# Designed miniproteins, single chains, part 38

Each design is a single chain, and the fold is of that chain. pLDDT is the mean over its residues in the fold that is shown.

## One batch from the design tools (miniprotein)

Design m1386
Fold by ESMFold2-Fast:
Structure m1386 (fold): chain A 74 residues (1-74)
Amino acid sequence: LYEEGKKLIEEGKRLIEEGERLVAEGRELLANAKNIEDVTRGIGRVLRGIGLIFQGELLIKKGKELIAKAEELE
């Protein structure tokens, strides 16, 4: 439980970092967009990044819950 919780928190942090990078890349693509294809690509990057951030936050929450349960058992 404790080790599982720690691994989920570490994985969640990695997903948030990757998601933040994709959001930043998508914003740059949108800022430099010259046609509708560029806009679509930029939006896609931002949405994908947001999805990873959300997934990472859920993993961190689940990891913290597992650690709390492990502490309650001891």
Scores: mean pLDDT 83

Design m1387
Fold by ESMFold2-Fast:
Structure m1387 (fold): chain A 118 residues (1-118)
Amino acid sequence: ASLEGKTVIIGDDNPARRKALRDAFEAAGAKVIEATNGEELVEAMVKHADQIAHVILDLDLPGLTGLEALRRAIELNPKLREVPVTVISDKLTDEEIAEALALGVDAVYSLDGRAYQP
């Protein structure tokens, strides 16, 4: 598979969505690291910065929000700016989309049928 030996981090507090994403990426050969809140996402991104192939994150993470977690991780390790990031969320405001794109997010998908790319 194209992701064989690659690490993917999934930050999502929804157990069913997180499992579906994990199963899909593991089927593609990736090692998956799960985060259920913003603090876990920051810790995982910083710890695995040199191994991360992709980050999938939900904006509506409990504690530290997905975008706040992404900003914090980049502040702690600027190399994380180069890591591909995909945002998936149940709802997106125009402000959240603009902030995600400004942080260098590669794709933004809303479950309400909206999709945005840089």
Scores: mean pLDDT 80

Design m1388
Fold by ESMFold2-Fast:
Structure m1388 (fold): chain A 68 residues (1-68)
Amino acid sequence: MSPKEAAKYAAAEIYKIGLGINLELGLPVSEEEIEALVELLKEVGKEEEAEKVRKALEKRDAEEVFEI
């Protein structure tokens, strides 16, 4: 992984944690926020992680989001 890809992945991980916290607090998570995170993960070659995160966020499973 290049330094730029590593930085993008770190940003995606921070974003993922933020969305997971929003789910735990009962706050809304929009389709646009989910898609933005999924696109970031796909950009760094994390296709399987992107699909798992999408499914976890769509079913509002904060525990699964944090385990990915």
Scores: mean pLDDT 82

Design m1389
Fold by ESMFold2-Fast:
Structure m1389 (fold): chain A 92 residues (1-92)
Amino acid sequence: VSEAAMYLAQGKYDEAKELALKANTAESYYLLGQVYEKQGKYEEAAEAYEKAIELDPNFYKAWLNLAKVYEKMGDEEKAKEYRKKAEELAKK
């Protein structure tokens, strides 16, 4: 739906990041997190997903991706906690 999502799909990560930051919404920070994941920048991806959750705590996809990012960073305990939160939200 957003131009930033189109740039992400095309591999234009810098353009996707600029548009996502300008939009300043839960969905835009979620997209920013996906950009950082594609670049292997897991710490920055976690920060972006945490911003998405701050704006929309019911955004279960952001919780799921945050769990995946912490798993890739070797923090299995946080990954498990965030995955459980995502599962609880998905049931609603």
Scores: mean pLDDT 80

Design m1390
Fold by ESMFold2-Fast:
Structure m1390 (fold): chain A 72 residues (1-72)
Amino acid sequence: SAASRAGALAAARAAAEGRGREAERLGTQIMHDGSGSQGGAAAFAGHLAATGEVSPEEAARGARRAYDSPDG
């Protein structure tokens, strides 16, 4: 959903900015919105950005792709 996607992008951005606690909180909020698997993907993308495994741009794209998936 659009709301879940916005939340996922916010979580990824927070993680990219070094706010891991905030990123996890936002990911949990997405789970509460009924998008369990999508929320998990968003939280993971945020974690990858926070640990430097991927660029913030790549993490944001990954989170967005997960939420645009019909299977999420």
Scores: mean pLDDT 60

Design m1391
Fold by ESMFold2-Fast:
Structure m1391 (fold): chain A 97 residues (1-97)
Amino acid sequence: GEAGELIREARRLIREAKRLIKEGNLEEALRLLQKAIDLLERAMKLATTEEQKKEIREALDEALDAVMELLKAAETQEHITQAIGLALRLIGMQLDL
C-alpha cells in the first residue's frame, strides 16, 4: 500500500544519510533526512494497520539515531540548528503515533 512504499523509501534515505554522515557530507545527509521525515509524516496520515504503525515507529527511531549522529559530527551553528529542528520534529511525531 501507499504507506508501506513511503516507509520503505524513508528507510532507504535514512540509511543513505547515515553513510553520508560517516563520509562527512552533512549538507547532503540533512537534505535526505528532511525528505525521509516528510515521507514518514505522509505515511503516518495513511497508516491504518498495526504493522504499518510499528514500521513507522522503527523508521522514526532510525531517523532520530541518524540525526543524533549528525549532531555529534556538526561543527557549524547552521548544521547544529537544523539537526536540533529535525530531532524535535521526530520526537513530536513519535508522541503523535
Scores: mean pLDDT 90

Design m1392
Fold by ESMFold2-Fast:
Structure m1392 (fold): chain A 64 residues (1-64)
Amino acid sequence: MEREIEEALIIMGAAVELLAVKNDPSSKEEAIKRLEELLKRAEELGLEKAAKYVREALKKIEEM
């Protein structure tokens, strides 16, 4: 898969998890786990922009 598509999918995934927690706080633990998996994937692929976005999303959810 093209790196641009993978980066976009990871960023979209993180955004979906943020929206999920905002609408249902009980999903927080599952969202954090999913974001940690997305972060690992972004770092392994060298997708710095996606990794940064996922880290910010994790911080935001943890502060909720």
Scores: mean pLDDT 83

Design m1393
Fold by ESMFold2-Fast:
Structure m1393 (fold): chain A 62 residues (1-62)
Amino acid sequence: GAMEEEMRRRLERAEEVFATTDDPVVLRAMLHELEEMLKEVTDPELKERIERLIAEIREKLA
C-alpha cells in the first residue's frame, strides 16, 4: 500500500545517506527516524532492512 511504498522510499534514501556520510549529527537524526519507522512497519522485509540499518548506524557511532 501507499504507506509501505513511502516507507520503502524513505529507507532507500536513508541507505544512500548512510553510504555517503560520517557525520554523527546526521547519523543520530537518521537513527531516530528509523526507530520511529520501526514502530509502524508491518512488512517483514522492510522491518529486517530497517533493523539492519539501525544496527549498522549504531556500530558506526560506537
Scores: mean pLDDT 84

Design m1394
Fold by ESMFold2-Fast:
Structure m1394 (fold): chain A 105 residues (1-105)
Amino acid sequence: SAEERRGLFGAGAAAGVTAIAGGAGGVAAGGEAGRAGARAGGEGAGRAVEEARAAGGAKGAAEAGARGGEEAGRRAGEAAGGEVGRASGEAGARGARALAEAAAE
């Protein structure tokens, strides 16, 4: 269901931060980076889906959203800096991809 795919957004970001940070202090520091990556990924996916919907069908919208979310998530990870930022950006991009697929439904 769409709700299950949307659930992946938060789970992916949280898991990525925990796996890389390794400790309480690291987890806390990674939290903001994770949120930035997830937020940017979601925004990128939303914009790409909106543009693709205007130019093409739902299939194209889902693909465009996935690409936009991945790109935005990675950029947010780079901006956050360091290993934690990069991994959080990747987790956010994965969540954005799931969200874009749910939105194209």
Scores: mean pLDDT 52

Design m1395
Fold by ESMFold2-Fast:
Structure m1395 (fold): chain A 60 residues (1-60)
Amino acid sequence: SMINGKEISGLSITPENQVLFIANNGDKYLSTQTFSSPVEAAAFAIDVMKNGKEVEVQKV
């Protein structure tokens, strides 16, 4: 599934260096991509939210 960064109100980085996105409606989505570090994961998430990018996710 795809979501747009403009529909996201929060995020956290998992111990596995995936991004957990919290949507405006309260739904939670885990990034299908795993990152090499929490810094890389955070930078990706900020870019997605700031620039309204589409991201591949799995609903949790």
Scores: mean pLDDT 87

Design m1396
Fold by ESMFold2-Fast:
Structure m1396 (fold): chain A 60 residues (1-60)
Amino acid sequence: SFIEEIKNKLKELKEQAQKGADPKEIKKEVEKLIDELIEKEGKIPDEVVKLINEINLIIS
């Protein structure tokens, strides 16, 4: 499903962030995925919100 694709991409971004990837690039890619999800689904599922929050804690 599209939601599972977004979750998998966010998990990959989380791993990249944990490995020291550029926070600015991570934030840009996360925002892109959020925009795509809102456009396709009209809302952000709770599971996706949790992943976004976890990434933001790493790159804060």
Scores: mean pLDDT 84

Design m1398
Fold by ESMFold2-Fast:
Structure m1398 (fold): chain A 70 residues (1-70)
Amino acid sequence: MREELEKLIEKLGEVDPELAERFRRMYDAILADPDPERRENGLKSLKIYAEAVLEGRIPTFEEIKKKLEE
């Protein structure tokens, strides 16, 4: 998960460096969360969002929720 997220942020940086900076800040904030469940769910949500942005789309709330419940 974490390694995959880092690679996605690197790919975003090649296309949109400002957006990559925002994702990096969100990633750091998620990792600073003391609750392991919120941290894991935050990382999963960020990954889904980053993948969708790289595909040129915005993920729906339903898509994110479904992935988190798996």
Scores: mean pLDDT 73

Design m1399
Fold by ESMFold2-Fast:
Structure m1399 (fold): chain A 80 residues (1-80)
Amino acid sequence: MDVGKVIREVARESLELSKKGMTKEDIKKLVQKAKEAGAKRVVFAIPDVDEETRQKIEEWAKEAGKEAGIEVFVGHVKAP
């Protein structure tokens, strides 16, 4: 299985879900998908959302990563 492809898919899906209002369950599913693919690290891409939403997503992502034993990075994406 292409681990790099799964990591890229998780980043893409996180960006799409963040635009629609990402839930804690969505984050847990993405982290589990990465874990099943053998990833040791994942990146969540977050669009330019409000501060509260960004903090919640980052908190949920880190928590899910700790539970799954995966290092989670949260990146802020600005539209050009």
Scores: mean pLDDT 74

Design m1400
Fold by ESMFold2-Fast:
Structure m1400 (fold): chain A 49 residues (1-49)
Amino acid sequence: SGRDNAVELARRALETGDPETIARALSLASFSGSVEGLDLVGEAVRRVS
């Protein structure tokens, strides 16, 4: 589904370590309205920090 695809894309973007790519993917995941989007934000903070 579109929601699951957005979250998966965000996870892959996190693996790049590029803040701009991560921010864009997180916006897409957040647009899905899922709790998984919040988990991805936490993971992004850990990876960028």
Scores: mean pLDDT 65

Design m1401
Fold by ESMFold2-Fast:
Structure m1401 (fold): chain A 67 residues (1-67)
Amino acid sequence: VPSSDELHELLVEGAEALARLREAVAAGDRQAKSEAYQRILEIAERLREAGFERAADELLAGAKSIL
């Protein structure tokens, strides 16, 4: 059973990745944008595997709203 601590850790990592994505988009840095988006995809996959599908969907929606 996934712990609430693991969910919180993944949400913090997701928020940091979204912040990096936002900075990369603002800077026009294509490599940093790609790296941040790949990190977001990895975190979303980990959230889904842990059973937090809604949190994964919200993280991906957040990334698409920045792009």
Scores: mean pLDDT 83

Design m1402
Fold by ESMFold2-Fast:
Structure m1402 (fold): chain A 63 residues (1-63)
Amino acid sequence: MKERLEAEMEIGVYEIAGAVYLLTGDKEGAAEYYRKAVEIAESTEGLEEELEAAKAALEEVEK
């Protein structure tokens, strides 16, 4: 029942952490947190938009 909301909050926290690491020039740290966001979004049904956003952020960091 509350699993989706918890996943959404966790993804948001990881995306913020990834963005902060990216702003400080730590691409490795950013990629680590974006990968965690992707893993949670992939394992939780109904988070297709969050999954796409996390994948896009990870691709930007890995280029």
Scores: mean pLDDT 78

Design m1403
Fold by ESMFold2-Fast:
Structure m1403 (fold): chain A 68 residues (1-68)
Amino acid sequence: SKKEELEKALAFLKSFPGVKATQIGDDKIVAETTLSVEKQIGLALRLIGDFPSLEIKVEGNTITATVK
């Protein structure tokens, strides 16, 4: 389900040092990172590959995952 995908993505993001991930409502995760640009892009690409039901966006030091 959409909620299970969000829960798995949230747990995945929380497993990374330097990532502060928070679920907003039932459809969105906001992850604030202290990672380098290269590591942040790598993390975003993993999310795109592993969670196809989520739209992944990177803005500055923030990764956002939203249910499609």
Scores: mean pLDDT 82

Design m1404
Fold by ESMFold2-Fast:
Structure m1404 (fold): chain A 60 residues (1-60)
Amino acid sequence: SKEAIELETLALLLEAVSASSRYIADRLAATNPELAAALRADADAALARARELRRRAAEL
């Protein structure tokens, strides 16, 4: 369905955001550990939301 495609697309975007946040966090870990920790938490939250969206898409 159209809704399933939209949810899967949003999940892909969140997965990309998560990967980007982790990449930046790894680069900053030595110089700004607080920001690195915040970016890793953001990446984890984005992946959790992506998983939820994929579950919802599977139910449509």
Scores: mean pLDDT 89

Design m1405
Fold by ESMFold2-Fast:
Structure m1405 (fold): chain A 61 residues (1-61)
Amino acid sequence: SAEKSAEAAKEAAKKGDAVAAAVGAHETYLSGGNREEALRGIAAARKGDAEKAAELAVKAS
């Protein structure tokens, strides 16, 4: 499920949806993805960087 959450974050980022990208990064963390990468993804999403958030979510998975 971590991989699926990361893929959802990536698709959200392609659409420019920073909120959905943040949700995907958070779900990757909750699904047992790499903690440090997932937290960096959430931080990037808070800054409005949906693309960076998705990259880090995928890396965390």
Scores: mean pLDDT 75

Design m1406
Fold by ESMFold2-Fast:
Structure m1406 (fold): chain A 76 residues (1-76)
Amino acid sequence: DEEAEKAVEWGKKARDAGDLTRAILYYLQAANIYESQKDYEKAAEYFEKAGELAEEMGMHETARLYYKKAEELRAK
């Protein structure tokens, strides 16, 4: 989906610019779009990427929630 792919591109650009908060938001946007399309594997991938960025920001509890969401999606 063009919309999900665009969100991924914006997330990567935000990451490269060092704006981890913005990168997380774009990756979550992409994950939610993929989940709505029942592409649970890609949705899980972008929740995992958001979790990794949250870990880099020291947001360990938030990262854990994103990883948990990715596990749940992969179980479908």
Scores: mean pLDDT 88

Design m1407
Fold by ESMFold2-Fast:
Structure m1407 (fold): chain A 66 residues (1-66)
Amino acid sequence: MSDEEIRELFDKYDKDGDGTVDFSEFVKIMKELGFSEEEAIEAFKKYKDEKGKIDYEAFLAAVREL
């Protein structure tokens, strides 16, 4: 799985174009990447920011740690 494919998926779900995804969007991206819903939920709890969102850098770190 390439960084380019990961970025395209992130951008697809970043519908507001603000460079972040919420919990629902994050779970959908992770499931499309082949992760389980449980893995997505645990990753979100670990990598979310103070506003309850994940930016691209945190998302990339989450995917690489799993």
Scores: mean pLDDT 79

Design m1408
Fold by ESMFold2-Fast:
Structure m1408 (fold): chain A 58 residues (1-58)
Amino acid sequence: SAELEKRIAEVRAELRRTLQELLDAVAANAPAEEIEALRRRLAELTEELQRLLEEKEK
């Protein structure tokens, strides 16, 4: 569906942005809390993307 494809695109864009934020944070030697939060967010977004892709196959 168009809505599902839109959600997949949005999650992919958010993944790219979050990954860039993580790389920037590591390069800037940001607090461990911030780095851990970004890693957790990446894991959550990756899991959501996988679920959306599985839904698209139905």
Scores: mean pLDDT 86

Design m1409
Fold by ESMFold2-Fast:
Structure m1409 (fold): chain A 64 residues (1-64)
Amino acid sequence: MDEILRLTRELAEAIRAGDWERARELGEELNRLLNSIPDEEVRQRLLQRYGEAVIEALRERGLA
């Protein structure tokens, strides 16, 4: 759980920094971890937070 929130924060930071290689690696790891969560409701809540953080970081760069 805490790992997903930490990686989501790191991904948003990578996007803001324009480190697209790092962002891709973090996104792949996050997708793997999210798909490993057996509780669908918990997975959906984390997916929502992940999506919001990524969209916000992209908006700060003028990409979304």
Scores: mean pLDDT 78

Design m1410
Fold by ESMFold2-Fast:
Structure m1410 (fold): chain A 90 residues (1-90)
Amino acid sequence: KEEVLERARELAKETVDAVDAGNYEEAISKINELIRLGEQHPEVALEIARILKETADEIVKRHPDDFDAQVIAALLLIGAAVLEISARRA
């Protein structure tokens, strides 16, 4: 459980770093890994959804005038919503 959450935080940091570098393909790849991690570990899916939402907020705050960064933040929020819906059905 703690190892899964630590990996989720690492992937979240890698997503922010990728956006800061303008590497949007890498950011999307890391977001997909985060969503998959939440789907594979339903016991922490809501905590991973919270990490996705916090990461989206951080990206928007760091890049308020960057349209591509805002699209990446929207993808993080969609991923969080998917995990929250899945958790409610479990």
Scores: mean pLDDT 85

Design m1411
Fold by ESMFold2-Fast:
Structure m1411 (fold): chain A 55 residues (1-55)
Amino acid sequence: SEAVAAARRERDRMVAWAREGAELQGLSQEKADAAVRRVSDAMEARVRAIEEAAR
């Protein structure tokens, strides 16, 4: 569905933005990876919720 596709595109954009933000803040690789993983996990959960709601 378009809603699922849009959610996946937003996930990819937010993950990229989180990585850029971590680099701009001068975070260590470990802290940057942790921040990106947190955003990725939250956005993936959102995609799954939208997929489930579309059933």
Scores: mean pLDDT 85

Design m1412
Fold by ESMFold2-Fast:
Parts: structure tokens; C-alpha cells; sequence
Structure m1412 (fold): chain A 108 residues (1-108)
């Protein structure tokens, strides 16, 4: 029953993180996504990693945003990583770092 409790808790943290992200409360959203990543697996974990990268990008921390996109790819969530990189690119269209990230992710 602990596994079901952990997945439910992860989903709760993911949903609460999304709520704070929509309000522009990026630091609060980041803390909640980190908890969702710690407890969640599969799709919940992938969604939390994606949203964490986007939250850092919206906060203006492009270096951390790229770091979390790479973590998504490294954990095998390549399509989610590609979507996250493109979302970050919309926020930073002149970033050479983000352009390189997209190019590397699109090669596979």
C-alpha cells in the first residue's frame, strides 16, 4: 500500500506545483516538482521533470532549465525532453545554448 500512497502523493505534488506555476510562484512550484520527482515513477516522474525544467526557464534560470531537460533525456524520456527544449526555446529564442540542446536531442 506504500507504493500506491507514494504515487498518489507524487501526483498531488505535481498538481500543486502546476497550480503555483500558473500563479507565477516559481520557487514554490520548483519545491513541489522536486517532491513529485522524489516519489513518482514513469509518467508522473517525466511530467514533474518536464515542469521543473519549464519552471526554471520561466524563472529566468536557463542553465538549470537545460540541466533538467538533459536529465529527462538521460532517464529515457526523449520525447518529453524534446518538448521541454522547444518550450524553453520559445522563452529564449536567441539562446545559442538552447539551440544546441535542441539540435542534439533531434539527432536521435
Amino acid sequence: VEELTKEREAEFYLQQGNYYLKQGKFDEAIKLYEKAIELGTGDIRARALYNLAVAYAKKGDIEKAIEWVKRLADEGYLNAARRAANEIYKLFPDSEEVKKLIEELEKE
Scores: mean pLDDT 86

Design m1413
Fold by ESMFold2-Fast:
Structure m1413 (fold): chain A 84 residues (1-84)
Amino acid sequence: KKEEYQKLINRLIATKLRIIGLEFELELLKKKLEELKKDENAPQEEIEEVEKRIEELEEELKRLEEELKRLEEEIEKLEKELGL
């Protein structure tokens, strides 16, 4: 059980780090999209590509947030079972 707890903690940390990285990438892409929209000469295909990537990352972020919630619930349950 202690080894399972450490594995869950490691997965929790990895998931949190992925969420942070994804949020940072989304911020950069949103700034890029704003700059592209201000440029009258920006190709429509580039704008569409950035918008699609933002949608993909937002969907991934939602999935990771759901996984994070499940991991936190599993950890809390296991901590109670271990008397932690």
Scores: mean pLDDT 84

Design m1414
Fold by ESMFold2-Fast:
Structure m1414 (fold): chain A 78 residues (1-78)
Amino acid sequence: LEEAKKKLEEARKKLLEAEEDLGIAEIGRGVARTALRRDPDDEEAKAYLEKYEKELEEAKAKLKEAEAELKEAEAALA
């Protein structure tokens, strides 16, 4: 039972980290998009957009994994 509670705590921590990563990537993508809207030929903004879109995809994958781990940990305590 204590092990299940520890797993739940770890899963919640992972979920929080994944949500933070997702938020940062979304903000970065938004900033890059705004810069490109002002100057469509801004190569730095294009590189930033590509970087943050990649980070966003990775963050979404991590969030999905964290949600699955949380569900499993909650099921172990139910």
Scores: mean pLDDT 81

Design m1415
Fold by ESMFold2-Fast:
Structure m1415 (fold): chain A 74 residues (1-74)
Amino acid sequence: NIKKAEELEKKGREYLLQGDTKKAVEYYKKSSEYYEKAGDLVRSHISLSKAYLLQGDLEKMDESHEKAEKALGG
C-alpha cells in the first residue's frame, strides 16, 4: 500500500499546484488512509495534517501533526 499512498500524495500535490484545493484535500486524505494501512503512521498523520490545513481546520491539523511526532517516538 505504500506505493499507492505515495502516488495519491503526488496527485494531491499536483492538484494543489493547479489551485484545485478541494481535490488536493481529497487526495491527501486518501494518501493518509493508504499510509495507515501500510503501517506508515508518520506519513499518514503528515498527509492528514496537510488536508486539514488546506481546509482551514487548524485544530485537526495540529492534532494530526502531534500524532506524527508521537509516531516518531518523540
Scores: mean pLDDT 81

Design m1416
Fold by ESMFold2-Fast:
Structure m1416 (fold): chain A 68 residues (1-68)
Amino acid sequence: SGAEQLAAAKAELEADPRFTVEVVGDTTIVATYSGDVASLVGTTLRLIGDYPLLDVTVSGNTITLTAK
């Protein structure tokens, strides 16, 4: 389910010290990236592939993941 994928994505991103993850409501997490913004592109594409039941959007150094 989207909720299970959201929980998995949250745990994965929290394990990476370059990300600060916060929960925004019941179906959305926001991850702020402290590393090189160019390296964020690869991570974003991987998240889209690994979590097809999540909407993944990027703005600057911030990734927003919402359960579908």
Scores: mean pLDDT 82

Design m1417
Fold by ESMFold2-Fast:
Structure m1417 (fold): chain A 58 residues (1-58)
Amino acid sequence: MEAQRRAVLRALLEAPPEAIKKLVEMVSDDLISPEFKERILSVKDPEEQRRLLREALA
């Protein structure tokens, strides 16, 4: 699970900003919590979205 979670978070970081919303919505709740998904999707600034994803990788 942890290796898969990190792979997904890395893929989101490499994704173009316009794809992040769609990709986050498609990710299993087992890999990224619904609460964390809502936090990412509530952020409008792509730089802040990437900051949250980087923090989740740490």
Scores: mean pLDDT 75

Design m1418
Fold by ESMFold2-Fast:
Structure m1418 (fold): chain A 79 residues (1-79)
Amino acid sequence: SMARERLEEIRRLDEEAKRLLAQNTEENRQRAIELEIEASLLRMELAIEIIEEANKRGVDSLELTKKVIEDPSLLVEIL
C-alpha cells in the first residue's frame, strides 16, 4: 500500500538523518535538515489522507488521528 511505502520512506529518511548527525559536520547537518523536511512533507501528506479517509467513513478525524498515533499499524489498514 502507498501508506506502507511512505511510512518506510519516512523511517529511511529519519535513519539517514541520524547517521549524518553522528558525523557532526556543517555539510551533514545541512543534509540532515533537508531529509527531515522531506520526512515532514510525507507526514503531512499522510495526515491529509487520514482526514479524507475519516470523512469517507463518517468518523471524527481527530479521533481517528489519535488512534493512529496510539497504534501506527492502523495507518496501513486505514490507507
Scores: mean pLDDT 79

Design m1419
Fold by ESMFold2-Fast:
Structure m1419 (fold): chain A 71 residues (1-71)
Amino acid sequence: MEEAEALFREADTDGDGLLSREEFVALLQREFGLSEEEAEAYFDAGDENGDGRLSLTEFLLVLSAVETEKS
């Protein structure tokens, strides 16, 4: 949990508490070795509002799913 929050804060370069699709996709590719398509699918699943951004809560929910599916 603490690690996930640190990743979110590192990727949130603007400090607005939201991650763009590009920031999130790049993060998942870098940290988890996912393909662009896999990372985009996780973003779409987490972006419940369809606003093109992930809140911390949405990010943590998606990240927990990624970690449980990794082998």
Scores: mean pLDDT 74

Design m1420
Fold by ESMFold2-Fast:
Parts: structure tokens; sequence; C-alpha cells
Structure m1420 (fold): chain A 56 residues (1-56)
């Protein structure tokens, strides 16, 4: 699976487990910080897009 497919499945799993919107956003923001530390710009952009979708 591509990284975006894995990320989408992770978000779906978190939603299905009953995590709050705020907790899901916090988890994704921590993942984004890790990706920024690794200079993984592709993952940073994907995580930012998914965070923005959840906020809307």
Amino acid sequence: MSDIEVLKLLIKSMKESGMSKEDIIAELEEMKKAAEYLNDQESVELLNEEIEKIKK
C-alpha cells in the first residue's frame, strides 16, 4: 500500500475505535512533527491535508 493509503486506513481505524476528533488531530500532528524531523516533505503534506479534512 502507498503511504497515503496506510494513513487513510489509520485515520479510519482511529474513528472506528471511537477516538474524538481532537485526539485524532493531535495524533496526526505528532506524526507530522516526526515527518518534519525526518525531512519527509511528502508525508508532511499528506498529514496536513488529512488534518485539514478532519477540521472541516
Scores: mean pLDDT 79

Design m1421
Fold by ESMFold2-Fast:
Structure m1421 (fold): chain A 80 residues (1-80)
Amino acid sequence: MLEAIRAALEAAAPVAEAFEASLSPEEKARLEALWDAFVAALRAGDLARARALADELAALLPAELQAPVRAMADAAIAAA
């Protein structure tokens, strides 16, 4: 599951690297907190919360990363 999630993000790696280079440490911490909350919701079986957190996370990303991240979140939720 996590490997498949990383592989999906790696497919968008050039855009992801440019976006990460534009982030402050505080912005990175916020994105990491949302990601950790998403993973915690998946582990708890709270799929509705996981969906809401994935949508919130995707909304903070540039348009080119939104579709890959949503697809990754959909795959993770389906696997849970």
Scores: mean pLDDT 72

Design m1422
Fold by ESMFold2-Fast:
Structure m1422 (fold): chain A 95 residues (1-95)
Amino acid sequence: SLDEATRAWNLTGKGAEALKAGKYDEAIRLFEEALRLDPGNVFARIGLAKAYEKKGDYEKAAEIYEELATSFEQNGGTSLAKAYRKEAEELRKKA
């Protein structure tokens, strides 16, 4: 619903602020709540991957970037899909 999408965007913004402040566990929680309300929120999914990466959970971050790549590929975003697949591959090497 539009109300759920609006709340998801507000939570995504709060997650981004938490991420910027180095509050990675809080950022993860906020992005996960945003995705529960709006699973299609690409910015919340990107934020979640970045939060796991900053926390050092490279395997979880890679998994989310692979999901992003698949989503972009299905919607014609070939360059973005390749970029996220490459990011996932590099993170798996650090895991």
Scores: mean pLDDT 88

Design m1423
Fold by ESMFold2-Fast:
Structure m1423 (fold): chain A 87 residues (1-87)
Amino acid sequence: MAAEAGAERGREAGLAGKDGAEAARAGAEGGYAGGLAAGGELGGQAGEGVGAVAGAAGAVGEGDEGGRRGGARGGEAGARAAAAGAP
């Protein structure tokens, strides 16, 4: 199943995703400060769009997508944190 194959690829990306998770955490914290500017919210939406496109492109660039997924998830979480903190 494609979802299962993606999960297995995610394990390999998980090794890099540990660093990405900490960066995402710092990004979520920094997202509140970035929320002062529209760039924080816009950056999050751009990250979500890229993640959706990467998902549609699927397995075509597995290695690139693995790293991209980690970054996209981090960006999405950071954007949500910024949006939650922004008025």
Scores: mean pLDDT 45

